# Designed miniproteins, single chains, continued (4), part 48

Each design is a single chain, and the fold is of that chain. pLDDT is the mean over its residues in the fold that is shown.

## One batch from the design tools (miniprotein)

Design m13651
Fold by ESMFold2-Fast:
Structure m13651 (fold): chain A 65 residues (1-65)
Amino acid sequence: MILAETTMAMAEILASVLGLEVEVEFEGDTIYVTSKDEDKKKSEEMFELIKKAAEKAGLKFVYKK
């Protein structure tokens, strides 16, 4: 299993559980997450969790607004 695919799946699961509308993309060693949800605090909390998972996997994390 590729760690990037695992991180993307985790991001999608977290977004689904939290009820957030997000888009997740992977390019090179970077995970891009875009939120269309208006709940900024909830989105930031989710992004911090995904960022920690990505960093642990040796990947970069970028949040696009």
Scores: mean pLDDT 69

Design m13652
Fold by ESMFold2-Fast:
Structure m13652 (fold): chain A 82 residues (1-82)
Amino acid sequence: MTDEDVRKSFIEFLTTKYKLSEKEAQELTDDILDGLAAIIYGVAKIISKNHNIDLKELVEEEAERLREKGYEELARLLLERA
């Protein structure tokens, strides 16, 4: 599934199961995706420090891997942190 499909599925889940407005579901989804990018970046920082690998190189490599899997939005958010 693309990240757009995952996003739509999650918004539908929040609106149908928890009766959130579409706007509230979108804002929560945005916050979760930004949080995931922050966690991935944090892990990359730890690996960079412990293994003497360039942080930017690790972030760019992971972003490309995510993009290849169809997670283009998450890849973009991750790159914006570098």
Scores: mean pLDDT 79

Design m13653
Fold by ESMFold2-Fast:
Structure m13653 (fold): chain A 65 residues (1-65)
Amino acid sequence: MKTLTAFVNVVADTEEEGIAKVREMAKNIAEQLNAASVEIKVVDVRFDEETGKVLVTAEVTITLP
C-alpha cells in the first residue's frame, strides 16, 4: 500500500467555497489515480483584506490500492 500526500492552496470568496474547491480537487485527483481512499485535512484559512478573498490550505492524503 502506498500513500501520496500533497498540500493544495485555493482562493475563494468564502471559507465554505474554498473548502468545497479543495474537496472537488481531491475527488478529481483520486478518480484519475483510481485511489482506494482520500483524506482531506484543512490546515490553514487566511483572509486577504486587500482582495476580500479567502486562502485555504489543505493536506490531501491519497491511498493507492
Scores: mean pLDDT 81

Design m13654
Fold by ESMFold2-Fast:
Structure m13654 (fold): chain A 61 residues (1-61)
Amino acid sequence: SMEELRARARAVIRAVLALEPGLLDDPAANRDSLVTLVRLLSGLPISDAELTALVDEVLGE
């Protein structure tokens, strides 16, 4: 389901940030790089727009 895909995407985003906490030093500059990295590592069938929104959600926490 889309809800399960979003939950998995959030988990991958949080895992990437745990491994590379330096990405939080400049979240605006690193936003697109984080989206790309999550896409490459997860392979989830989720759109770039939705993945970007989830990255923004996690970075805004």
Scores: mean pLDDT 79

Design m13655
Fold by ESMFold2-Fast:
Structure m13655 (fold): chain A 67 residues (1-67)
Amino acid sequence: ARPLSPEEARAVAEALRAVGASPEQAERGARLLAQGASGREVGDALRRLGASDRVVEMAEATADALG
């Protein structure tokens, strides 16, 4: 996946929050995606933080869309 701009990272955090992510989950997901993490890597990290399936799916779909 490509690195995110600061604005894209913020939009990702807001999208994760909209589907029920905690502030910690949203920040970690957005940070990993900003660093070019794979869907598997971000999904595993969010599951360790107790994220719901909706939050994990949103983060994984975002990683896939970024390539």
Scores: mean pLDDT 82

Design m13656
Fold by ESMFold2-Fast:
Structure m13656 (fold): chain A 120 residues (1-120)
Amino acid sequence: MKEMTWEELQARLAAAGDRALVAHVTENDDGKVTVRFYSRDGTLLGTVTLDSADPEAVLAAIEEMARKAGAEYVAIGLDGSPFGQAIAKALGVEVEPGQNYVILARLEDGKLVPEGYTKS
């Protein structure tokens, strides 16, 4: 997957406007995963909690929320944890230990198509 600058990622979200979604993925102390969904301006739109740290289930939840929101682009924020790294790998990133990522994906036919990432 292509590394992009923060400015390039922000420009894609800006161009999508109200069709841009931000998903922040957090693994909780109890092994559950919380995905928080925001509009581009930082307004919380919704939250999904999953019973286990399953990358496929997280990506499916993001796809469902993106479809419901009418999003064209999703920015997925992932921490440097082993679980965050597993999701980044599933999206095609060559990961570095402890590195945080923001991944830009386009929604095509209800599916996430990764376009690029930035390190954070």
Scores: mean pLDDT 84

Design m13657
Fold by ESMFold2-Fast:
Structure m13657 (fold): chain A 68 residues (1-68)
Amino acid sequence: WADLALASLLNGITLAIQKKDIATALKIIDLAKKVFPGLAPLLDAIAAAIKAGDLATALKLIDALKAL
């Protein structure tokens, strides 16, 4: 189901951030925005935090979204 798919994508983004693989993290976010267009504003916020180098904020946003 969609929540399981979302959790998988968010885990992929988290792992990429932890490995400092920013390019992979952004690619997964782009894919997630295509699969879950209703979450695009939140995914854009995560991408903006990653691009700004604020990985702590990006991870907090991902963790909050996964908890739902």
Scores: mean pLDDT 79

Design m13658
Fold by ESMFold2-Fast:
Structure m13658 (fold): chain A 90 residues (1-90)
Amino acid sequence: AVEKAVFEAETAEEAGLKALEFVRKQGAAKIRIKVTVEYEGKVGEAEGEVVLEESETDDEKEGKVSTALREALHGFKDGKVRIEVTAESL
């Protein structure tokens, strides 16, 4: 099955936490992340992909996704943040 969710917030931290909560509800899945940030008339975009394996611990899965989100949001300032997450079950 494929599930999609979109999270919008005025800070990278808030949008990232919402996206992480969505991912925690998934099992073994291929996670695709697309981030768009608008700040002071400038637009930044980043994409990431993470594979969550059933053999990994919840902490390891959360760490992978948190790292991917942090890397995608790295260098973006607070502003209008949009995170699109696609979870494809393995």
Scores: mean pLDDT 74

Design m13659
Fold by ESMFold2-Fast:
Structure m13659 (fold): chain A 86 residues (1-86)
Amino acid sequence: SDKLIKELQKKIEKSLIDAGVPEDKAKEIGDKAGSALRAGQSLDSVLSFVETQLDVLAREGVITPEQAEKAKKDIKKAIEEAKKEL
């Protein structure tokens, strides 16, 4: 569902911004996640992609490890909710 993908993208972007990720970068990650889902990639592969991006951002000092872990938990919850609607 395109509606579900858009809602998940917004939730991912919001969680990233709330964690301190710059808005442009959060939108880039969200857009890539949505494009992957539209291309037929699994929700689990999208979760792994976003978690990897959060690890990179924490390693580079853009966000703290604690902010990255919180964002991972929030995004994992959003993806698990999306799985129930598919």
Scores: mean pLDDT 87

Design m13660
Fold by ESMFold2-Fast:
Structure m13660 (fold): chain A 82 residues (1-82)
Amino acid sequence: MEKILKELREEGLRLLLEAGLNASKIPSEELKRMVEEGLKKLSAVDPEEARKLGKLAGVPEEIIEKAIEEGKKLREEIEKKL
């Protein structure tokens, strides 16, 4: 459990950092998918951290809330497999 959650947090943060640093080089549709996936993975570990980072990055609230809901489902799926 702990190792999987650590890897998810690291992947989520990496996706958000990559999206932020390379926003001008990434197509808008792909950038949106990277942000959604990053927030989803982070939300599976810490929904509050995902909400805070999403707001600081200027991500629309509707996208943040959707990612948090999907992250909760992802965490439930991981817990069921363990």
Scores: mean pLDDT 78

Design m13661
Fold by ESMFold2-Fast:
Structure m13661 (fold): chain A 70 residues (1-70)
Amino acid sequence: SKKEELLEKLRKISIEASTASLEELEKLIKETEELYEKVVPTLDQKSAEEAKELVKAELERMRETMKDLK
């Protein structure tokens, strides 16, 4: 499903973020935001709500890591 594809991509992004440089984190944050905007409108209400929470958590984690690198 599109939800499962989104969740799988988020897991891969999370793994990449754990070893990413500042520049790589900026790219991953942008990729995550674009993925969310593209996929969420195609999901049902329940899947969209679950995806929103997971994307928000991942973006906050990456942004916090980026602040530590600056």
Scores: mean pLDDT 80

Design m13662
Fold by ESMFold2-Fast:
Structure m13662 (fold): chain A 66 residues (1-66)
Amino acid sequence: MRLVTIRTDAPDGDYRVYLNGVLEGETEVVDGVGVFGSSRAKVGDTVTLVNVETGETFTGVVTEVR
């Protein structure tokens, strides 16, 4: 797996991360930045973030893969 960084307008919190409708894992968003592991994500991909406490849905963009 690669380490993936996303930028988002989601508030700080814990989120489930979906790439093209497939669950990739969970991330903690702090100051609009989240990090998770993926073998599929590439820079510029859009992810869906679902807050684990509230179920609210947000969008993020992959900015880095290392």
Scores: mean pLDDT 87

Design m13663
Fold by ESMFold2-Fast:
Structure m13663 (fold): chain A 97 residues (1-97)
Amino acid sequence: LEEALEKFVKVIEKALGRKPTLEDLLQLFPGLDINGDGKIDETEFMVMLGAAFGKELSFEEIKALFELADKNGDGYITREEFEEFAKKLVEVAEKLK
């Protein structure tokens, strides 16, 4: 789980050329919310992250990231859950290197 978070942060850093800010991560939400309903389902998350980062992250790692973000286990990541997840990613980024 921690390894999946670290890998995800590293691939985002590689894409941006710098450490991600909270705002950088929050800007990903509308791109992952494909149907615009204000929440990300597991299929949307898996498909979008698999397309963007599938060479860097395995299916199991992306699944673990979804489960970490989906704190109530309802199969959806709300805007509020995504903000908490983004804060966790920033914390991991600050601890790397």
Scores: mean pLDDT 75

Design m13664
Fold by ESMFold2-Fast:
Structure m13664 (fold): chain A 67 residues (1-67)
Amino acid sequence: MRAPADEIRAKALEILKEQGVTDAEVQVLNDGSLLTISSSKRFDLLPLARALEPLLDKPFGISYVLI
């Protein structure tokens, strides 16, 4: 089931915080099919992707920018 962009963003930030990343910026683009994450710290993308899969009803991409 597709979740609202705010819920997707909140979930992404929650998973990032669990990995010690508290200052990340998360944007949900292309009607929820593209997630862009900007962070100064590296994190494990796999737990994030797995947590977000049930929130989307279509394939999505994740773009990661390390600043």
Scores: mean pLDDT 72

Design m13665
Fold by ESMFold2-Fast:
Structure m13665 (fold): chain A 67 residues (1-67)
Amino acid sequence: MKIPKAPSDPSKPVPLSEEEIKELRKRMEKWLNAELDPSLFPSSEEDPSVAASRYTGIVLRKVAELS
């Protein structure tokens, strides 16, 4: 069942300041970097294979988008 929502406008005030938003962005990048860092895992045996597969997926996506 749908619940009525208030309208959203670009001029709507936000409790977070630009500095807070920038800090949150940096925190997210650090979190993602930690997850992607293979050195955090005890065994990085499969990391190069996983990385290759992910890269191939991204390339295929871009090629499909171009086509």
Scores: mean pLDDT 53

Design m13666
Fold by ESMFold2-Fast:
Structure m13666 (fold): chain A 80 residues (1-80)
Amino acid sequence: SSVLEKLEKYLEEIKELLKEVEDPSASLAEVQALLDRMAAILAEMRALIKKYGMSEEMQKIYAEMLKLAGQAQDILMSRL
């Protein structure tokens, strides 16, 4: 479905953003901007879940997104 395809694209975007957060050359300002982008993607994900309901596939994608976003937040906190 188009919704599932959009969620899979959001998950791939979160994965790429995490790779950028994990770059030790990234500045604190760059890491903050990356986390802000992750937060925006998670907000779009929640809007889609609210509109279409939560399927098993959506739940798995959302859980993975939350895990990756949590890893990015841990990296930011470790640098403060």
Scores: mean pLDDT 86

Design m13667
Fold by ESMFold2-Fast:
Structure m13667 (fold): chain A 90 residues (1-90)
Amino acid sequence: DLQQIIKQAQEYVRQGLREGRPVQGLLKAAKLMVEADLDQQQLDQVIEAIIKTIDEERLRRGLPPLDEGERASLRESVRDIIDAVRNGTL
């Protein structure tokens, strides 16, 4: 169920940010996405949901919203982590 994967990935990222362990949260989300064997369109949907969660947590802390360049960089970083998990590097 893609919606459950999205919610779980968002929760891992949110928890990681709140605990001061953002990389750990992203790693858990990436492992979940790799294990679920998502296609490219499904991966893009989960990545956008993760970016939305990061933006929401930034706003909660009084930080400005992410601009498009920052969002593009985050998409790249999340994809790199997913690829590293898939290749066994992480």
Scores: mean pLDDT 87

Design m13668
Fold by ESMFold2-Fast:
Structure m13668 (fold): chain A 93 residues (1-93)
Amino acid sequence: SLAQQIRQLASQLTGTAIRLIGVQIDDPNDTDTQKKLYAEMGDLYEQMGDLYLQQGKNKEAAESYKKSAEYYEKSGDLDKAKESLEKAKELEK
């Protein structure tokens, strides 16, 4: 079900966030690993946005795409950040 897929993505997102905190504590100068984890969080929020969109939950989808854009920006992937932000803006029209 879509609800089960959203729960699985939320679990993965929590795990990635915990790993990011761990890297920031253990090796705060490992910017490459932090950027990789930010990109993974961007991917997870984009997938969550897609699932909310499939449910017709346009506002929740837009919020998920905005979070995706924020994390892609932190990862340095400005192209993906722009694409996710544009998806969010289209849903808020």
Scores: mean pLDDT 88

Design m13669
Fold by ESMFold2-Fast:
Structure m13669 (fold): chain A 67 residues (1-67)
Amino acid sequence: DLSKLSGVVTVTIQLPKGKEGVLDKFNVEFLSGDPLKGIYVVKVDAKDVEALKKAVEAEGGKILSIE
C-alpha cells in the first residue's frame, strides 16, 4: 500500500534503452544499476513513488521492487 509509505524508499526500475532520462524529472539518488540491461536502483521520496511508477510505465518500463 503506497499510501502508507513515508520518508525515502529504494526502488528498482527497468527502462528501455534511451528512456533513462525520465528519472531526471524526479529527485532521485542513484545507488546502482546495469545501464546495458536498463536496470536502475534509486532512492526517491515515498510521496513521489506513484508518479515515478506512472512515468516509468508510460516509457515502456516497469517497477521491479519497492523497499
Scores: mean pLDDT 79

Design m13670
Fold by ESMFold2-Fast:
Structure m13670 (fold): chain A 68 residues (1-68)
Amino acid sequence: SSNQKLLDSILSQFRRWLEQHPDLPVEQQRQAIQNIVTSLKSMGFPQSDIDAFEAELQKLVDEQQAKR
C-alpha cells in the first residue's frame, strides 16, 4: 500500500540518518522519533500503526546505541 511505502521510506531515511550521526545525543534521537510520531498522527494514521512504527524506530536507536 502507499502507506506502507511511506513508512518503509521513513524507516530507511531514519536508519541512514542514525548511521551518518553515530554520536548524536539520545535526547536528539528521541526527539526525532517524537517528531515522526506527531507527523503520522497529523496524517491520520491509526494509533496501532503509529505504535508499531514507533517501536521499529526505537529498535533502530537501540541497535545503534549497542554499537557504541
Scores: mean pLDDT 83

Design m13671
Fold by ESMFold2-Fast:
Formats: sequence, C-alpha cells, structure tokens
Structure m13671 (fold): chain A 73 residues (1-73)
Amino acid sequence: SLALALGLAALALGRAAIRAVDAGDAERAEALARAAIALAELALKIATTLEELLTAGVGALAGAVALVLAKKQ
C-alpha cells in the first residue's frame, strides 16, 4: 500500500537521521529528520490498517527524536 510504503520510507529516513546524530552531523540529521516527519505525516493521513499506522508512527517518532537531538547540538 502507499501508506505502508510512505511509513517504511519515513522509518528508513528516521533511522538515517539518528545515524547522522551519532556521527555528529547535525545539519544532515535535521534534514533527514524533517523528511522522515513529512513522509510519516502523509502516511498517517492515508493509513487505514494498524500496521500502516504503527509503521508511520514509529517513523515519525524516530524523526522527532533525531530532530530534537540535532537541535540540542
């Protein structure tokens, strides 16, 4: 589904953002985190199954955590 695909993409970007935080690249981390949150928001708007909702939610959480950590550097 499109919702699942967007949610998985958001999760992948969120994980990449966390890796960028760990690497000390705050600019890259913020960019990836914002992209993850944007895709997760789109996925949540069209999600109709629990799997789609949870996948998008985890992607959004990963992005939000990375964004907060990047901004505190």
Scores: mean pLDDT 86

Design m13672
Fold by ESMFold2-Fast:
Structure m13672 (fold): chain A 81 residues (1-81)
Amino acid sequence: SGERNRRTYEEAILYVADRLAAEGKDDGARAARSLAKIASRSNVGTAYLALRDAVALAEGSLPPDVAAEVRRRVEELVREG
C-alpha cells in the first residue's frame, strides 16, 4: 500500500510538472520534475510532502482558476492521498 501511494504521489507531481510546462511555466515545471525525482527515491511520507510542494508551486505560478483546476485534478489522482 505504501509503495502504491508513493507511486501515485510521484505520478501526481509529474502531472503538475506537465501542466506547468503547458502553461509556459518552464522554471516551475523543472522544479516540479525535481520534486518527482525526490518522490521516486523516497518513502511515502516524503513523496506526499513533495506533492504538497509541487501543488504550492502551481498555486504560486498559475492564475487562480487554473491553479484550482490543477488542485482538483491532483485530488482526483490521489483519491484522498
Scores: mean pLDDT 87

Design m13673
Fold by ESMFold2-Fast:
Structure m13673 (fold): chain A 82 residues (1-82)
Amino acid sequence: SEEEARRERLYELVKKLIEEMLKNFSDPEKAFKLLQDYLEFVLKQKLTSVEDIAKAIADMVESEEEARRFLKYLETLLKRYF
């Protein structure tokens, strides 16, 4: 359906944004672990992969603009630990 296609596009965008964000850190593995721990705490969900995190974030946002703002917010939070 059109709705499923839009959700799939949003999921793929969020996944790419996560991968791009992690490359901006000197230690991408540490950044991923902090991102995972933060989102598991906030969402009360077990998140074991980039795919899990991307799906969780895609479910929280309604547009590409919201996704980009949220990922930028997460990057800012994580940089406090670097």
Scores: mean pLDDT 84

Design m13674
Fold by ESMFold2-Fast:
Structure m13674 (fold): chain A 99 residues (1-99)
Amino acid sequence: SEEEQKKIEELIYKNVKEKMLKKKEEVIEKYKKENPEASEEELEKFEKQLEEIIEGTAESLARIVMELVKRNIENREDIIELLSSLAGASRETIEKALE
């Protein structure tokens, strides 16, 4: 169950990171429009900063969600459904992790 819990945390991390990376391109295009004088070096630095924010956010969110689940087992069905959506994993996989 502890190994399955770590697997769910990793899946939440990966799924959140993937969704944020897709949004990254829209954020970069908006930054270019708001900062037309920005150099290629400044744009590269901004993209790197976004990647660091995305990484930290995905890691932190996965950890926080798993901590909250471990502390509160009330509304177990809702928690399983939420984790299934965030991790992109089956309900059966989530249920085994929470045993």
Scores: mean pLDDT 78

Design m13675
Fold by ESMFold2-Fast:
Structure m13675 (fold): chain A 91 residues (1-91)
Amino acid sequence: DSVEKDVEALAQELEKAGLQELADKLRELSRKATEYAEKAHKSTDKKEREEYIQKAREYQAQILRILAEAYRILGDDASARAVERVLQRSQ
């Protein structure tokens, strides 16, 4: 939904800036985070669901780290700091 669209929009900006590897990694991590969140939602076993939730959270944390890095490379230090604050509060 909106988050996936925002991630894709940023990935396209990274590609235009010549940062194809960061764009590809951001897309891959977003896909994996969504995949594990869906597996958690569909899981009927409590332990399996908790493991998928943990995996989704790990990929989400990696996305936030890449977003902060991407914003700094693009010269948007304010957005980078905002993402870093979200990551800090999530830990």
Scores: mean pLDDT 79

Design m13676
Fold by ESMFold2-Fast:
Structure m13676 (fold): chain A 110 residues (1-110)
Amino acid sequence: SELDELVEKGKQLRKEVEENLSPRELARIDAEATLLAYQILKKNLPDEEVLELLRKWAEERGLTDDQLAYLAYKVKEKIEEFKKMTPEQFTAEVLRAIGILLDEELEERR
């Protein structure tokens, strides 16, 4: 699928993106991937709707094509991790991601 191609591109770009982004930017993308993975799993979205969701997210945030691919790869990883978690672990990771993104939003407004 087109989503699988985007994920594979992100996997190939992982090292380059991780070397070029700051720890703060990497933590933000990781938290965003966590919330996107949660939304996808909660709504049981098909691949075409996941692709649309990711593209809209990237457009609204001004992400590059490489950053979009990296985000798609991270989202796919988070989905596979969540399938292995207990409900308590899953809830803790979602709450952690919300906290990171709220802190980021507050810093950007000041």
Scores: mean pLDDT 84

Design m13677
Fold by ESMFold2-Fast:
Structure m13677 (fold): chain A 94 residues (1-94)
Amino acid sequence: SPLADKPTAYQVTVTSVNEEGFTLKPLHPNLRVGDVVEVEFDGIVVRGVVTSIDLKNLTATIRFDPEDPNVEEALKKLKVGDKVWVASTGERVP
């Protein structure tokens, strides 16, 4: 797994899936709304953005980049209970 070897990558559980992305748990303490992330699971790497953070439940919601060539396959394969790798890219969106 390319992301599992990155020092900034951490593994999360998918707690919900929607048409645009998913919600992860646990929340990494350095993750912020607007952070651009890479998500890896099942041999797929897809770009996303943190759209919300829930500090009470320690969850975050990720929206996949609709222009990413892997987004359709990622949304097709991703399921609640899946373990995925998440890594911050250092980029932020407005």
Scores: mean pLDDT 84

Design m13678
Fold by ESMFold2-Fast:
Structure m13678 (fold): chain A 71 residues (1-71)
Amino acid sequence: PLPSMDEIILGIARLVEENGGRVSVDDLVEYLVTEFGLSRAEAQALADLLDGDKDGYIYQEDVDRAMAGLK
């Protein structure tokens, strides 16, 4: 079974917090593939979607926007 989007976003939020408030797109892709079993293409697409400013990092604010979109 595939993980829910809520589960994925909560996992990303935890990863960002554990990494001091940001995580690189490359590290996030590896985390999503390893932890949730996403394909590399799916993980990259999600990471790119969260990295809206295209600076190569995901911040707490990016996670907060994604969580708001799920409500």
Scores: mean pLDDT 78

Design m13679
Fold by ESMFold2-Fast:
Structure m13679 (fold): chain A 69 residues (1-69)
Amino acid sequence: DEEERRRREEMLERMERFRKELSERARRVIEAASEGMRAMARSLPVVEGARAGAEEMNRRMEEVERWEA
């Protein structure tokens, strides 16, 4: 019915806003992790820096998953 369509549209707008905020937050965390990885790789020996950066990225990604979950 028309009421269903109207309710769905209203809910979609609210959900879109929530998801957009969540997405932006997740993106910031991912970008910060990327920057951290690059900075760490440059300050440490290549092999050690790459591993440490990957670990930090992994931890950040786990945080993102928790925000999504």
Scores: mean pLDDT 70

Design m13680
Fold by ESMFold2-Fast:
Structure m13680 (fold): chain A 67 residues (1-67)
Amino acid sequence: MIKLVIKPQVDPSLSEEEQEALKKEIIAKIEARREQIIEYAKEKLGAKDGDTLLVTADRNSFTVEKL
């Protein structure tokens, strides 16, 4: 199976509570799109079973890299 590692990026000027809430929201949104991200990585990045994908995500965007 392909592994997904999610790295949420949040504004460091936000309060600790706002940062934690935003990280949870970002992770939940990416996990909800897990199948779509894996399909994209297979088609565009040549990802295969056993590969690890790094998803770096902020509130508005995300990037996918094969590790």
Scores: mean pLDDT 81

Design m13681
Fold by ESMFold2-Fast:
Structure m13681 (fold): chain A 56 residues (1-56)
Amino acid sequence: SALEELKEMIKNIENNEKVSAEDRDKMSELYEKLNLEERNELAKYLGIDESVPEPE
């Protein structure tokens, strides 16, 4: 599914693997193909990566 493909591409970024500009363009297209629920799931997935560090 589009959501699964997009998550795999994000995983590559998380692993610091090489990701081409073409792959990023594909991710944008996949995101537009996602339904509202899938976009919400993706946003939550991305939110994990944006976790703030613990305050002092």
Scores: mean pLDDT 67

Design m13682
Fold by ESMFold2-Fast:
Structure m13682 (fold): chain A 66 residues (1-66)
Amino acid sequence: MPLTPEELAALEALERELEPVWQELEELIKAGKLTKEISEEAMERMREIAAARGREILADSTEYSN
């Protein structure tokens, strides 16, 4: 039920990769420039990052090799 150390490291790496996207969205919200299209594109980008990270985890025999 608690995450393994390997899973935690993978989630931290994923969170780090998603931080720029979150920051970009927050900046756009503050500037009043966030549109539905930009929001949807950012969500797609986040899903791609998460999916790529997930595939990398599943393909690797060890996560610390990345």
Scores: mean pLDDT 70

Design m13683
Fold by ESMFold2-Fast:
Structure m13683 (fold): chain A 60 residues (1-60)
Amino acid sequence: SRAEKARELELELQRLKSIIEGLERAKKSGAISEEDANKLIQEYKQEKEEVEKQLKEVKS
């Protein structure tokens, strides 16, 4: 159903947000190189935008 698809997308969105937050914390603490962190953050932010777009389409 649309509700189940929306829930799955919302859970994936929460997962991606947590990953991005973790990477930004790791970057600030120096646990990961700034270059590697920036690359991963950009990739996950793009995935997040795609999930947000899909979620808007499902809820429209």
Scores: mean pLDDT 85

Design m13684
Fold by ESMFold2-Fast:
Structure m13684 (fold): chain A 85 residues (1-85)
Amino acid sequence: MLSSQEIIDAIMALLQAKPEDRDLLLEIMSEYFPPDLVEQLKRLAKAIEAGDTQKALELAREIISKYVSPELQPAALQQVEEILA
């Protein structure tokens, strides 16, 4: 079963990855993550590719609120905001 930390690590990996590495990361994630989460991670990757920092932040926050445990959400949100700032 996927832990909240694995989901956080996946979001961080996509945010920090080189453009050419994101498609490979998404393919690897599709083997371990539920389809709904993979679709949301693909949307996040597309926002990052477009340079839409605001949209990327909104999508990352939505993924965190939906799939990360409430106790880990504040730390996850802080990490995302630090990368996108």
Scores: mean pLDDT 83

Design m13685
Fold by ESMFold2-Fast:
Structure m13685 (fold): chain A 70 residues (1-70)
Amino acid sequence: KLEEEIERSKKLIEKNPDFRGAENISLGHELEKLGDLKSAIELYEEMTKRVTGKARDYLLDRIKRLKEKL
């Protein structure tokens, strides 16, 4: 179930963000397509706590855009 995968991904990011970076971004994009913007934002926010530079800028811009749609 997608909700269970989101919860597992958030826990994995908390412990080791590099472990599933690409998979978590893909999951976030899938959530956006499904209209689950709140879950996508939460997932991206967890990732931003542990990434820097270009990756962080990408996620911050994405979060801002999604929050404007809420």
Scores: mean pLDDT 69

Design m13686
Fold by ESMFold2-Fast:
Structure m13686 (fold): chain A 83 residues (1-83)
Amino acid sequence: SNLDEAEKLLEEMEKKVQELLSNPKATASELQEAIEWGEEKMKKMLELLKQETDPENQKKISVMLIRGAGLITELQIEKRKLE
């Protein structure tokens, strides 16, 4: 379902962000690659939201998009600290 696919995309993003933020040797280049990768995941989640017809699932995917945007923001903040 659209909801299950969106959940998997968010789980992938959360795992990647945790790995990078827990790594004291993470480089600005690795953070930038993760930001771009995360933005592509977010675009896929937005397409899933557009295809969803169930209002409750639309709400859940919308919350996941907000979380995903927050994860990308955390990566951007960490990258700025290294520059």
Scores: mean pLDDT 89

